# Designed miniproteins, single chains, continued (4): the designs that were tried, part 106

Each design is a single chain, and the fold is of that chain. pLDDT is the mean over its residues in the fold that is shown.

## One batch from the design tools (miniprotein)

Design m15658
Fold by ESMFold2-Fast:
Structure m15658 (fold): chain A 95 residues (1-95)
Amino acid sequence: PSEEELEAEVWTALGLIYDYLGKKAFEKGDYESAVTAYEKARDQFVKAAELGDKEAYRLASEAYRNASIAYRKMGNTDKAEQYEKLAKELEEKAK
């Protein structure tokens, strides 16, 4: 593996940690903390993808979808729809 591949794996691992924290917050009904964690997960997955791991765009897309669901639970439909659109754009980049 290249140094870039190893760095991408580190960013992906960090994204998975934030994704887990987001899911735990969502389970507790803390949708604001869930959104924050999913947004951080997205940012780490995008960094991994920019280093050449295109599959990380799919994980970032899922983080956007999970944040969208949390926004709907908070009654923020506009933000939920925006994040669903952004998720679809990232999913296309994973191809």
Scores: mean pLDDT 90

Design m15659
Fold by ESMFold2-Fast:
Structure m15659 (fold): chain A 92 residues (1-92)
Amino acid sequence: MIEEAKRLAEEAIRLALEALRRGGSVRSISLGIAGALRGIGGYFLAELAEQALKSGSLSEEQAQQLAEQGKRDAEIGIELAREGIRLAEEEG
């Protein structure tokens, strides 16, 4: 789960960078930035879950909850980045 959340967060960041690289309208760029921020946040939550689990600061259940939140943020980031790419292709 932590590994999946990190993988999805990396994908969100990759797609966000693709949206920004394509450029275009302010709206497309804004979606790329939003996707990147969500991906970064998702990765941070997954990393916190992993480190806290290793240190014993969180239970496995608590670490899973953080990883699941990170996964949700990453999935939102992917959708925002994809919309940014779509707009860049259509409008930019």
Scores: mean pLDDT 83

Design m15660
Fold by ESMFold2-Fast:
Structure m15660 (fold): chain A 90 residues (1-90)
Amino acid sequence: ISAEEARAAALAALEEARRNGGLDKIAEAHGTSPEELEEQFRRAIDRAVAEGRIFDLGPDYKGKKQYGLLEFIFHPKHPNKILLPLVTIA
């Protein structure tokens, strides 16, 4: 997967989370603002793309917090799986 494709998919997932109110719910759960959480998510994506480090979620991600961008975007209806791994990695 190209860096451009991964970035586009991640941004689309972020927009979906905003539209569904998922971003607001995650922000409230973490005691932060949706703006701050969104900024953290974007910074994590930009850093991963810039470093060529699009982490791949293998079946052996046990104990590893590095989820593949495409893997957790595969569940765009679960915002916690989309945003939290990137926030944690960042």
Scores: mean pLDDT 54

Design m15661
Fold by ESMFold2-Fast:
Structure m15661 (fold): chain A 101 residues (1-101)
Amino acid sequence: DDEWLERLAEEYSKRYPSVPREVILRMLRAFVRPEDDLDAPVSEAFPLGPGELRAVLENFVDTLGLDVPQERIDELVRRAFEERLSLREFLDELVRLLSTV
């Protein structure tokens, strides 16, 4: 559903005005399925484990041509699974990372 995705993207754009709305929309499309619960652990959205999330994150960064250090990608994936971040908390950390690049 494009409408819910656009509303969520608008909320992120208001909190992180330095990140283009199109980048936020691409992030949400890459990491969030319509049936996903944003408040559930990342492991529910990525049940195959850290390797699955890393592959999606690396593909997202590469597709946008972003110069994100591999160490920052590995740390975000590690924290998402080891600290049991929710999908929402993971997206918050990813948008913060994008705001510094």
Scores: mean pLDDT 83

Design m15662
Fold by ESMFold2-Fast:
Structure m15662 (fold): chain A 87 residues (1-87)
Amino acid sequence: STVMTDEEKEEFAANSFTDEDLRQALDDLKKYLAENAANLTPEEIEAINKVIAMLEEALASDPAKKKEIIKEMFRFQRDLAQKVVAE
């Protein structure tokens, strides 16, 4: 059995996500933030806003830059999740 590396997962995601998928993710995050802001920490709100900004930049970018932004977004989310679990 082969286990995918984090880098292979990022590459797969960058090649699999369509503009429609990115728009849906953007809409879902904006709705989640609007409905849950009172239950989120300032750090969580800042992290969500950063992902929203990355999704908006990806949608406005050429295909090569879009793939790089998607990979960066996945790295950011992974690093954030690890920090929350470590404390």
Scores: mean pLDDT 76

Design m15663
Fold by ESMFold2-Fast:
Structure m15663 (fold): chain A 65 residues (1-65)
Amino acid sequence: SAADIEEVAKRLLERGKIVAEELAKYFGQSGASVKVEQLDENSLRVTITAGDLVLEFVVDVPAVL
């Protein structure tokens, strides 16, 4: 449902921020950010940036848990 994907997106933002900050510290980078975008009813794109390091992946959220 829409509520389920919103909750997953919120958790990905919270966890992704921690990961971005840890990667920035580990690689001596000055910037850390995370972005979560809804692609469709069941898919989210996560972008984690730590200076010059960029990680992108897609998370499929099942319609039924």
Scores: mean pLDDT 77

Design m15664
Fold by ESMFold2-Fast:
Order: sequence, then structure tokens, then C-alpha cells
Structure m15664 (fold): chain A 61 residues (1-61)
Amino acid sequence: MSEREKVLKEVAEKLRAIGDQIDAALAAAAPEIAALRAAGGSGDEILAKFLEALRKVLGPA
């Protein structure tokens, strides 16, 4: 296996970990997003809430 193939596999593993964190952020934000939708919140408000939840799970890094 080439060095580039090893790097690609490592990147794929990191992407999977990021995907898991994104899924966790969505699950945590789902009740708040649902409440915003029920209240007639705009798409921009829903998007802002989603990004805030994502930032909480991913952290400052």
C-alpha cells in the first residue's frame, strides 16, 4: 500500500469521526429546531440554530 493510500485512509477515519459529531449535534439540536419550526421561525433562524449546535459539539478547534 502506498503512503498516499495510508494518508487517504486516515483522512477517511477522521471524516467518519466528524460525521459522528455532526450527527450528535443534530440530535441535540433537534428539539430546539423543531420548536423554532413550530413557532414559524425563518430558514435563517433555523440555520443559525443548527450552526450554533454544530459549534457546541465540534468545539473551538
Scores: mean pLDDT 73

Design m15665
Fold by ESMFold2-Fast:
Structure m15665 (fold): chain A 75 residues (1-75)
Amino acid sequence: SAAEAAAQQRREALIQELLDKASRAFRLGRKEGELYTQAARQYAKAAGHLQDPSGLPLAEQHLAEGERLIAEAEK
């Protein structure tokens, strides 16, 4: 259905966004410190969980942890 296609497209867009965040955080981690590397790992885990619709709650946990680590690194 159109609703299912839209939901799939949104999930794929979020996966790409998380992988982009992971890539950026990983590059920052190499120069700016371990918190960015930890955030990159959390974003990558979130993206992995989003491959399955049932993984959404775990993806949200890992995304929140990644955001928290970035906020901590930027203090």
Scores: mean pLDDT 86

Design m15666
Fold by ESMFold2-Fast:
Structure m15666 (fold): chain A 70 residues (1-70)
Amino acid sequence: AKGVGVAEVEDALLGLVGTGAVTEWANEDIEKAGELAERGARAAAELFGKRARLTATKGDKTYVAEAPAK
């Protein structure tokens, strides 16, 4: 969307994925976190027509998912 930066979309997407779920995920759940992050990134890219990136972090593990613009 016009006037919306990638950083704002990324932050909003992190909230959408479920702050509770993300913050409660253990490092052992990183595979599940990756799946959700990828799905969220694709949804954001589709919704805003821009490339979207979502980061999911728990403990010392970080997963980054990115979906290209349509």
Scores: mean pLDDT 50

Design m15667
Fold by ESMFold2-Fast:
Structure m15667 (fold): chain A 85 residues (1-85)
Amino acid sequence: SMVDEILEELRKLAKESEDPFVKEVLERVAEELERNPDDEELLLNAKSLINLYKTLKKHPTNSMIRTYYRNYVKGLQDYLDELRK
């Protein structure tokens, strides 16, 4: 399924990330999607994050893309924190 493919990619990204903060947020996104696969907003954001990471891999020295990626991960953390209130 599309959700299973997204979960596999998210966990792969978490494993590849050296930043503990990014690892934690990516694992939290995967856990939440596994619990609530019908969360369309989280699914769209996860897909966007995966696409952004693919862009970052092609342009690893681009500081603007790196900053956007980090801010996107922070936005996902905020979303997850709101879901648990």
Scores: mean pLDDT 82

Design m15668
Fold by ESMFold2-Fast:
Structure m15668 (fold): chain A 61 residues (1-61)
Amino acid sequence: SGLDLASLAGLAAAEGNGEEAARLGRQAAKMGHGPWEVAERAGRERNGTRAGAAASVGALS
C-alpha cells in the first residue's frame, strides 16, 4: 500500500539512501497518498528509525 511505501521511503531517507527514498516517495504519492500524508508518515518513521538506527550504529562504531 502507499503507507507501506511511505514507511520504506522514510527508512531509506534515515539510512542516507536519498535516491531510494525519492523513488518510494513518488510511488506512494502515485498510489493516492498526498504529499502531506506521505511527508507526515516519512517524518514519523524517520524519527523512529533515527532513534533505533543511531543506537545500532553507535554500537557498531
Scores: mean pLDDT 60

Design m15669
Fold by ESMFold2-Fast:
Structure m15669 (fold): chain A 83 residues (1-83)
Amino acid sequence: MSLLETLTPAERAVLLYLAEHPEGASGAEIQAATGAPRSALDGLVARGLVSRDAEGRYLLSPEVRLEIGVEVGLELMKEGLEK
């Protein structure tokens, strides 16, 4: 039912990484941090979940950022996340 439930593990890792990097990240930075293939990034852009700026940075779409923010907030309240 949540956005995260419709994603592959690789796509979910990319979205969570970008949620922690509101300024955006390059494809190389995302791949180094998450292990996701470039095809996962391309798929997220094609689905409108991630945008790419003129500098080649990947950014969460505003809708996805809000949804992930709510999901992270709920996880912190229910189970807690370790930093």
Scores: mean pLDDT 71

Design m15670
Fold by ESMFold2-Fast:
Structure m15670 (fold): chain A 102 residues (1-102)
Amino acid sequence: ALKVTIKSITVDTATGKATIEVEATGTDLPVDFTLELKDTKTNKWTKVGEKKNAKSATFTITGLTAGNTYIFTVTGKDEKGNTASTQATVNAGTGEYTTEDL
């Protein structure tokens, strides 16, 4: 079955830069990755990254505000049109995060 995993999230709390490493596993690789970001203060979703035809990707996001919480959703779509998603909740002030498969 297709699975998308967030391998790591690193937040530079001084600059508001996050680096997000993702991978896909499954039979129908490669996948198209999409990264979406929700600012929990404004409740707004924004597409902030994509990587086509890949088994892994590294996304760099800027403009995070220390003290805000953000939700990242990573979606992978395989060659057969199957999708899998994983979500992370990230504290931009501490760099701490939790993940949940969707």
Scores: mean pLDDT 82

Design m15671
Fold by ESMFold2-Fast:
Structure m15671 (fold): chain A 74 residues (1-74)
Amino acid sequence: DIDKKAEEIQKLAKELGLSDDEFDELLAEIFEELQEELEKKNIVMDTEEKHKEFQLKLAEKLIEKLKKLLEEKK
């Protein structure tokens, strides 16, 4: 259900009024955080399953961050 999470991310980013550049910057930040966690745990992204798990976690963290930013804006 990565597609469902992608839709939620797009909806939240639109509600925040994020530019493409701002969204890309936020995505890069969360991607780096998740990469650091994986490196610290010696997890290698060498299988399709691990890539899917990474994408799901990335999407979850993005949704959480976007929701937090929306709450701060209100």
Scores: mean pLDDT 76

Design m15672
Fold by ESMFold2-Fast:
Structure m15672 (fold): chain A 68 residues (1-68)
Amino acid sequence: STQEKISRAGLEAQRVADVAQTLEDPKARQELVDRVGYLLENAEDMSQEELDKEIERLEREVEEIVRR
């Protein structure tokens, strides 16, 4: 359902935002903020499969950015 997609995107967005707050590099922080914004803006229009793939992509990008 749309509500479940929005809720799931919101939970992931909050998790990533919490990670971003731990980063001292403003550029890395902004990269995560931009990715969160993309997820929240597009989640309602995504299929369940597209949302799953976007969350997995975001999780990989978070790990890459945090390790920089």
Scores: mean pLDDT 81

Design m15673
Fold by ESMFold2-Fast:
Structure m15673 (fold): chain A 78 residues (1-78)
Amino acid sequence: KPSELVEKILELIKKGADEKEIKKLIDELLKAGASKSHLKELYEALTGERPPESASEEELYKLINEALGKRELERLNA
């Protein structure tokens, strides 16, 4: 169920889990047919910012992947 995957991903973000583990679950979420609301929630959890109101599902996936990459770089460069 997409909502269950979102909950698992949010817990991993909260626990400071490895970005690769988070990416794996997001890939599974994509395969499970996540809604735009689920993707917006994940983006906010990763960035602390609201995603663009007009963003498509494809755009939200790109933004989430970009946010994960930035989070990983920040952690590795800290």
Scores: mean pLDDT 78

Design m15674
Fold by ESMFold2-Fast:
Structure m15674 (fold): chain A 94 residues (1-94)
Amino acid sequence: MLEELERRLRKLKEAFKKIFIFVMEKQGMSEEEIKKREPEIEKESEAIARGVLSALLRIEAPNMNKQQLIEYAEAARKLGLDDTADLLLKAAKE
């Protein structure tokens, strides 16, 4: 489960990074200016990816069995998604 969530997080981060670069290019930013913004793009892409993964897990939770809820909660906590982990664990109990 942890490896699966790490892969999903990585894919989401890459997707949002591409979206940010695309939008900046469309707004007339040069390649050099975009490269200067790389640390900010990385930080924002990670933050959005974490938020989206949390939302997706909450949407998927009703389709999970009790064991999956526990395993995904443990994986979410290891990724620092503590609020999402707490929600999944609560769903697993009742």
Scores: mean pLDDT 86

Design m15675
Fold by ESMFold2-Fast:
Structure m15675 (fold): chain A 120 residues (1-120)
Amino acid sequence: SVEVTESGGGTFKEGETVTLHAKSSVPSEGGLNWWLEPPGGPLYLVAHAGKPVSSPAIPAERVTATSDAEKGEGTLTISGLKPEDTGVYRAGAIGGPSASSGAASALGGQGEGAEVTVLA
């Protein structure tokens, strides 16, 4: 069982930058990934193993991420916040490719999420 804790959520104004932090209870060999759960869904993958992912919700140009596998820590930064960025940001721990038979490992655990509200 892997526990992931997110922090840095809150209420922000349009145009601001948010930086969220995640900590895994164990080293995350594959790093951390981040999902956005907007009100009403669906879930969008926005960063994977310290790399931004372009999604229908947030373009990669507004996303920066870090991942420290040895510490099990990572960050997600969203710049130029928009009201549509509002939602719960969840981090998950990824097993490394070397941890399995040449395949990408399954998600090790997900956190409860950081709530981000963006006001117009």
Scores: mean pLDDT 75

Design m15676
Fold by ESMFold2-Fast:
Structure m15676 (fold): chain A 84 residues (1-84)
Amino acid sequence: MSPEELAELGLKYGREGVELFEKGKKLLENPDKDTILRGIGLVLRGIGLGYHAYLLGERLKELGKTEEAEEAFRLAEKAGMIPL
């Protein structure tokens, strides 16, 4: 995989992770148990994609793609991969 393809993949995972995390958090505002369970599932999937974006960001940093790595890390953080 080229560094450019790796950057595209990392940013894609990061963006998808953020989308799922935010959608999941929104569902957690609902008092319905089934809706909360769906929200938890989306939050966890979002965090997982954020973790993949983080790992790809580390690889991008090694390849000298610093700006793309920083964006991947930022998206991973927004996807809930930071410790609270």
Scores: mean pLDDT 83

Design m15677
Fold by ESMFold2-Fast:
Structure m15677 (fold): chain A 90 residues (1-90)
Amino acid sequence: MSIEEAIEFMVEQVRRVGEELGISEEDIEKAVELVEEAGRKAKTAREAVLEGAKTFERYAVEELGVPKSLAASIGVAMVLNFVALELDKE
């Protein structure tokens, strides 16, 4: 997976999770922007996913008032979804 594909994968996860949590479209778009910025600074697809998940977790806790335990669980799930996608190629 390329860095660009990893960013697109994380953006899809952020949109899906945001909709499931009932987050406003404006807040979802802000989270997407931050995750894309984090991914563009990454040197590998794996780093893009990890930094994207951390960025979303931070934004969810600090700006959206999501409980730290829930935000951490979502971040871990996002990373595990990427691992599952990579394993599905084997």
Scores: mean pLDDT 83

Design m15678
Fold by ESMFold2-Fast:
Structure m15678 (fold): chain A 72 residues (1-72)
Amino acid sequence: SAFEQEALDILNRVLDRVRRLGASVEALQTAINSQIDYARDLARKKGLSPEEIKRIVELLTKKGNEFLAEHS
């Protein structure tokens, strides 16, 4: 969905920014968790279904884990 793509784009931009600031792995993990929480809350407020919210969380978690693997 458009919201899934937007959430992924935001996560990627935040993680790139945090990495460029010389952040630790712990700071990257915190940024990932914060963005997942933010996306979940925003999706709930916009009235997305539980199934859509779950899929967005799964996508962001996968992408965050991939970013950590590349930068750890």
Scores: mean pLDDT 83

Design m15679
Fold by ESMFold2-Fast:
Structure m15679 (fold): chain A 90 residues (1-90)
Amino acid sequence: MKGEEGIELAREGHLLGQEVSLLGEEKKSSRGMLAGGVGGGLGGIGAGVAKILRSKGKEEEAYEAGKLGYEAGKRGAEEGRKLLKEEGGL
């Protein structure tokens, strides 16, 4: 269960970063697009790693991997939104 929670967290981070990456593309903010895209990509990687670790019975390690993916995605989304606001979100 804990490992499954980690996988879900990392997927959330992936989606958050991806949403900001797409918004950055629409607003022609290459920095916002890249920050969201990198964070979202790391969230996706975290989800994959968490899934593999959980399949091997490493529930705690899966949760930690997922949490790292979520934090990366969240940070990428936050930085991307900040860049969007600075470059054209006013």
Scores: mean pLDDT 79

Design m15680
Fold by ESMFold2-Fast:
Structure m15680 (fold): chain A 71 residues (1-71)
Amino acid sequence: AAEEAYELGRSDDKEDQERAYELLESEDPAVRVAAARGLGESKSPYGQELALKATYHEDGAVARAAAEALL
């Protein structure tokens, strides 16, 4: 679910953050956006690196969510 994707991205656990990054390729747009937002809000160095990569995603909503969360 989208909420779970957000929580995985916001986690301080590298494995959870990696799962969130995989969810950027989900078929559900809400899941993709939630994962990107969570990664940007994690504030851990690894989560921030994954969120920065997400700002280049082909889905503009995903890219925007990651960029806004990194602010």
Scores: mean pLDDT 82

Design m15681
Fold by ESMFold2-Fast:
Structure m15681 (fold): chain A 63 residues (1-63)
Amino acid sequence: SEEEKEVQARIDRLNAEADRWEKLADEYFAKGDKEKASQAYARSIAHRLEAIAVEVEYWLRKR
C-alpha cells in the first residue's frame, strides 16, 4: 500500500542518515578526531533507534 511505501521510505531515509553519520565518524576517527568521531557515532545510533521505533510503531498499528 502507499502507507507501507511511505513508512518504508522513512525507515530507509533514517538508515541512510545513520550510514552517513557512521561513515563520517569513521573518517573523524581515522584523522584522530576522537571527540567528533564519538559525537558522529552517537548521531548514527540515534537515527537507527528512530528507524526501529518507526518500524515498531507501524507494525503495532497494522498488526
Scores: mean pLDDT 88

Design m15682
Fold by ESMFold2-Fast:
Structure m15682 (fold): chain A 76 residues (1-76)
Amino acid sequence: SSKYASAYTAGVLRAIGDALDEGKELSKDELVEAGIEMASERTGLPRSVVEERVRADLEAWRQQQKKQAELEKLLS
């Protein structure tokens, strides 16, 4: 499901927004950390389990996006 990927994305976007409001820049590692933290908080699962589930959700989502891009290419 997209549940873990959605929570991860929400965490990353929140961290970006907060950093912009404070005039800060975040590293890629800090963004990933914020995403995993959000997914862990929303699911109640340990970080190690969340990382595996986020990776699985992101892979499934990438496969869906690939199919969608192929459909859009047919409309060109």
Scores: mean pLDDT 80

Design m15683
Fold by ESMFold2-Fast:
Structure m15683 (fold): chain A 81 residues (1-81)
Amino acid sequence: GSEFTKRVEKALEEIKEKLLEFSEKEKVESVEEAKEGVIKIIEKYMKDEKKKEEAIKMVEEIVEEAKKRAPEAEAYRAALA
């Protein structure tokens, strides 16, 4: 199997969980800092350029979704309060 790919998928799943918690409790700036840290980890452990690009793209998609939800939720709560 793709043991390396499976490990990366598990790491991304855990990262997604943490990013979702970050988006609910932290500023958008903190999410960007978390993204930079995660990308550095991927660059460190990825040997295949294509796999690295795929992993980075997944992280960027997760981060963009988290950023989208964070200001949306904040603005929505502010409008209702």
Scores: mean pLDDT 65

Design m15684
Fold by ESMFold2-Fast:
Structure m15684 (fold): chain A 85 residues (1-85)
Amino acid sequence: GEKEAERAEELGKELGKLKVDEEAASAIGIGLANAKGAGKAGNTEEARKGNEAAEKGMEYAKKGDTQKAIEYGNLAAEYGNKGEE
């Protein structure tokens, strides 16, 4: 719901402050936008899963694991997209 949408927006602001790979940042950012959409649509569980996947993506990006960061960003987008259906 709204709380999960707010969390996605907060994580997006934190992502914007990180000095990480551009492809990883883009994938995670898309995932967070989709998770926010699911949260606003009232699909709380999908929004939560999307946010958790995006947070893991951010941690991998900070460690320089760009491939895993992109995988988790894509997973966040999948959860968000499912929540928008």
Scores: mean pLDDT 84

Design m15685
Fold by ESMFold2-Fast:
Structure m15685 (fold): chain A 83 residues (1-83)
Amino acid sequence: VPRIPREEVLAFVDELEKRKITLPELQAALLMAAYSEDAEALVRVAKIAEKNGLKDIARFAYEQALKLDPNNKEAKELYEKIK
């Protein structure tokens, strides 16, 4: 299964958090975080999506994070708020 190095995923997410993002950039970050199987990266992508008013993408990203880490309290709380 192809895995993207976590370091590369987090660096890309850090860049997106510093500026206004486009929908293709957000979709790329979501795919990278999902393929890296990194719940933390998925939560960060979901927060970026929510900040940009993209609730459906944010909800999906939180759901994927919870599938990887069901005990992530932040993901649970944020998912419950926007579901």
Scores: mean pLDDT 75

Design m15686
Fold by ESMFold2-Fast:
Structure m15686 (fold): chain A 84 residues (1-84)
Amino acid sequence: VDAAKAAATAAADANIAQLTALGAAGSPKVQALANEGIAKVNTMKDNALASTDEANAKAIEKGLQDYANLMLKKINEEMAAINA
C-alpha cells in the first residue's frame, strides 16, 4: 500500500505543478479551471493517503492520471476557444 500511496502522491504533485503553471499563464477562465483541477487532485491525493487497501490506492492513482488527461484537454480547448 505504501508504494501505491507514493505513486499516487507523485502523480498528484506532478498534476498540481502543471495546473499551477497553466493557471499562472492563462486567462481568468483558464485560471478557474486550473484551480478546480488542483482542488480535485488534492482531494484524490488525500483519499489515496487515507486508503487502507492497496487496490483502492492503485485505483486512485489510475484515476489521478485519467483526470490529469481530462483537465489538460479541457484547458487546451478553453485556450483555443478564447483565441479563436
Scores: mean pLDDT 75

Design m15687
Fold by ESMFold2-Fast:
Structure m15687 (fold): chain A 93 residues (1-93)
Amino acid sequence: MEQSALEEINTLATKAERLILEGDEEGARKFADEIYQLAMEHKDYLEVVNQAILKLEQLADLAESEGFTELAEYLREKAIELSAIRKEVRQQQ
């Protein structure tokens, strides 16, 4: 399941990237929310959480470069939330 979750996160990130470049902020946000939910579902798998954080940060940088400041801030907040979850999981291991 971990490998499948990693592949799905990568697929969703690619779709979100395309939508940002096309100017579809709401569609990009939807796929970013799906990345976040996959990371939350697999929060005990640090590899999945790390990949989701990386992809959300990359999408935030792209959104900012395209002038979508509110989307970029939203994506960064989701990455920060996952970083807090990652810290909590590490403390339990």
Scores: mean pLDDT 85

Design m15688
Fold by ESMFold2-Fast:
Order: C-alpha cells, then structure tokens, then sequence
Structure m15688 (fold): chain A 95 residues (1-95)
C-alpha cells in the first residue's frame, strides 16, 4: 500500500521531469530546427492530454505549479512559451 503509493508518486514526478525536459529541448532546438521543435511540442501536448485524464486533482495542481514556475524562471522562445501556456490550460481544464 504505502510502497505502491510512493511508486505512483515517483512515476508522476518522473513524468513531470520528462515533460519539462521535452519543453527545454524544444526551446533549445527551435532556432536551428523549428520543424523538430514543433514536433516535440506536439508530442508533449498529446502526452499531457492523455496524462491529465489519469492524474488526481492534487497531481494536476502540482503539475500546473511546476510548469508555471518553469515558464517564469526560463527565458523561452515565444512559440515554446505559447505551447506551454496551452498545456497549462489543458491541465487547468482537467481540474
């Protein structure tokens, strides 16, 4: 029970880190390879739409807080920032 809960929480945090990493890679790729960056952003949005349907309200809230912090603390390409805002709205709608 407790171990299974810890594993679920760990998996959730890993997925958030993976999402943030995808957004960071897309941002760094944007100037040299915008097609690749847009594809990464599209896949990130699709993954979030699937994940949002399975996440608890507490997990959704934490994901939103982490993404808002990333947006505030990182100087993102305008296209990446826009997609991040769209992803945050998907999560907010799932609340």
Amino acid sequence: SAREEELRETKFLFLIIALLSELYVADKAYEKNPELAEEILRLAEEDVEIMAKTWSKEQLKLAIERLEKFKKETDLHEKVKKKLEEIIEILKKAL
Scores: mean pLDDT 85

Design m15689
Fold by ESMFold2-Fast:
Formats: sequence, structure tokens, C-alpha cells
Structure m15689 (fold): chain A 67 residues (1-67)
Amino acid sequence: SHLEATTLAAGVVARGLAGDREGAERTARKLSEITGGDLELAMRAVEAALAGDAEAAGRYAKQVVES
């Protein structure tokens, strides 16, 4: 579901920005699994969010949803 993928993408960004690496990585793996998307790109969203770059994290997460 596109809505489910979008919700998981938002979860990656939110958890990463909160400093929850483990939660962000688990959510990124689920996002990649349901979309068939690039896990490396999903993990780039995690790293951007953990670094406090919400804009970059959102862009990477959106690319995984749209793949």
C-alpha cells in the first residue's frame, strides 16, 4: 500500500531525527521490504535523519516510496 509505505517513510525520518537508530533502521528495512525499494537508499534516509537533516532524509525516504 502506498499509504503504508508513506507512513513507514515518515517513521524513518521521525525516529532518525529523535536519535533512535535502531527504530529508524528497523522501519527502513520494513519500508524497503514492502516497496521492493533500495535498502541502501532507505539507510541513507536513516543517516540523514540521525544527522538532523530532515530535508535530505525526507527526499531519500520519498524516493524509496516512489520506486
Scores: mean pLDDT 86

Design m15690
Fold by ESMFold2-Fast:
Structure m15690 (fold): chain A 79 residues (1-79)
Amino acid sequence: DKKEVISKAIDLVRGRRYSEAGKLLSEAFGIDPVDAASALDVAIRLVLQGKDDEALEVLLDNGFSEEDARLIIDVIRNG
């Protein structure tokens, strides 16, 4: 389930476990591990600031599909 993967990756990023988060995201979404973890870290901060459009742009710019980027934002918002 992509939601479970995203939730785990968010927990890992919040715990500063960037290498583990990146590996998990890379395996699920086919993105470079460093880019994936970095994009998620920035997106979490932007969503918490109410900047969802900017969070979406960051995720798209780092190789997430629109569907997956929107799902990530939804999971960040709703836990």
Scores: mean pLDDT 89

Design m15691
Fold by ESMFold2-Fast:
Structure m15691 (fold): chain A 80 residues (1-80)
Amino acid sequence: SPVDQRVDQGFERLLQLEKQLKALADANPEKTKEVIFLESELGVIKMQLHVGRKTNDQTLVDNAMTRLQQLEQQVAALQA
């Protein structure tokens, strides 16, 4: 389904973010608190994508993808 394809794209982007957050925590122990908060947001987005797929809820998936884009911006800001 179109929802399934968007969710797959979302999970691929989340996987890249997980790798970036792990690398950030390893390289910058002083940023551990900020990384934990971003990991919590990542977990919420994962849950929203999972629920959206299971319920075929395109609106929920669209909202999760918007939050994912915001999370990507927050990670980029933390890397600066």
Scores: mean pLDDT 88

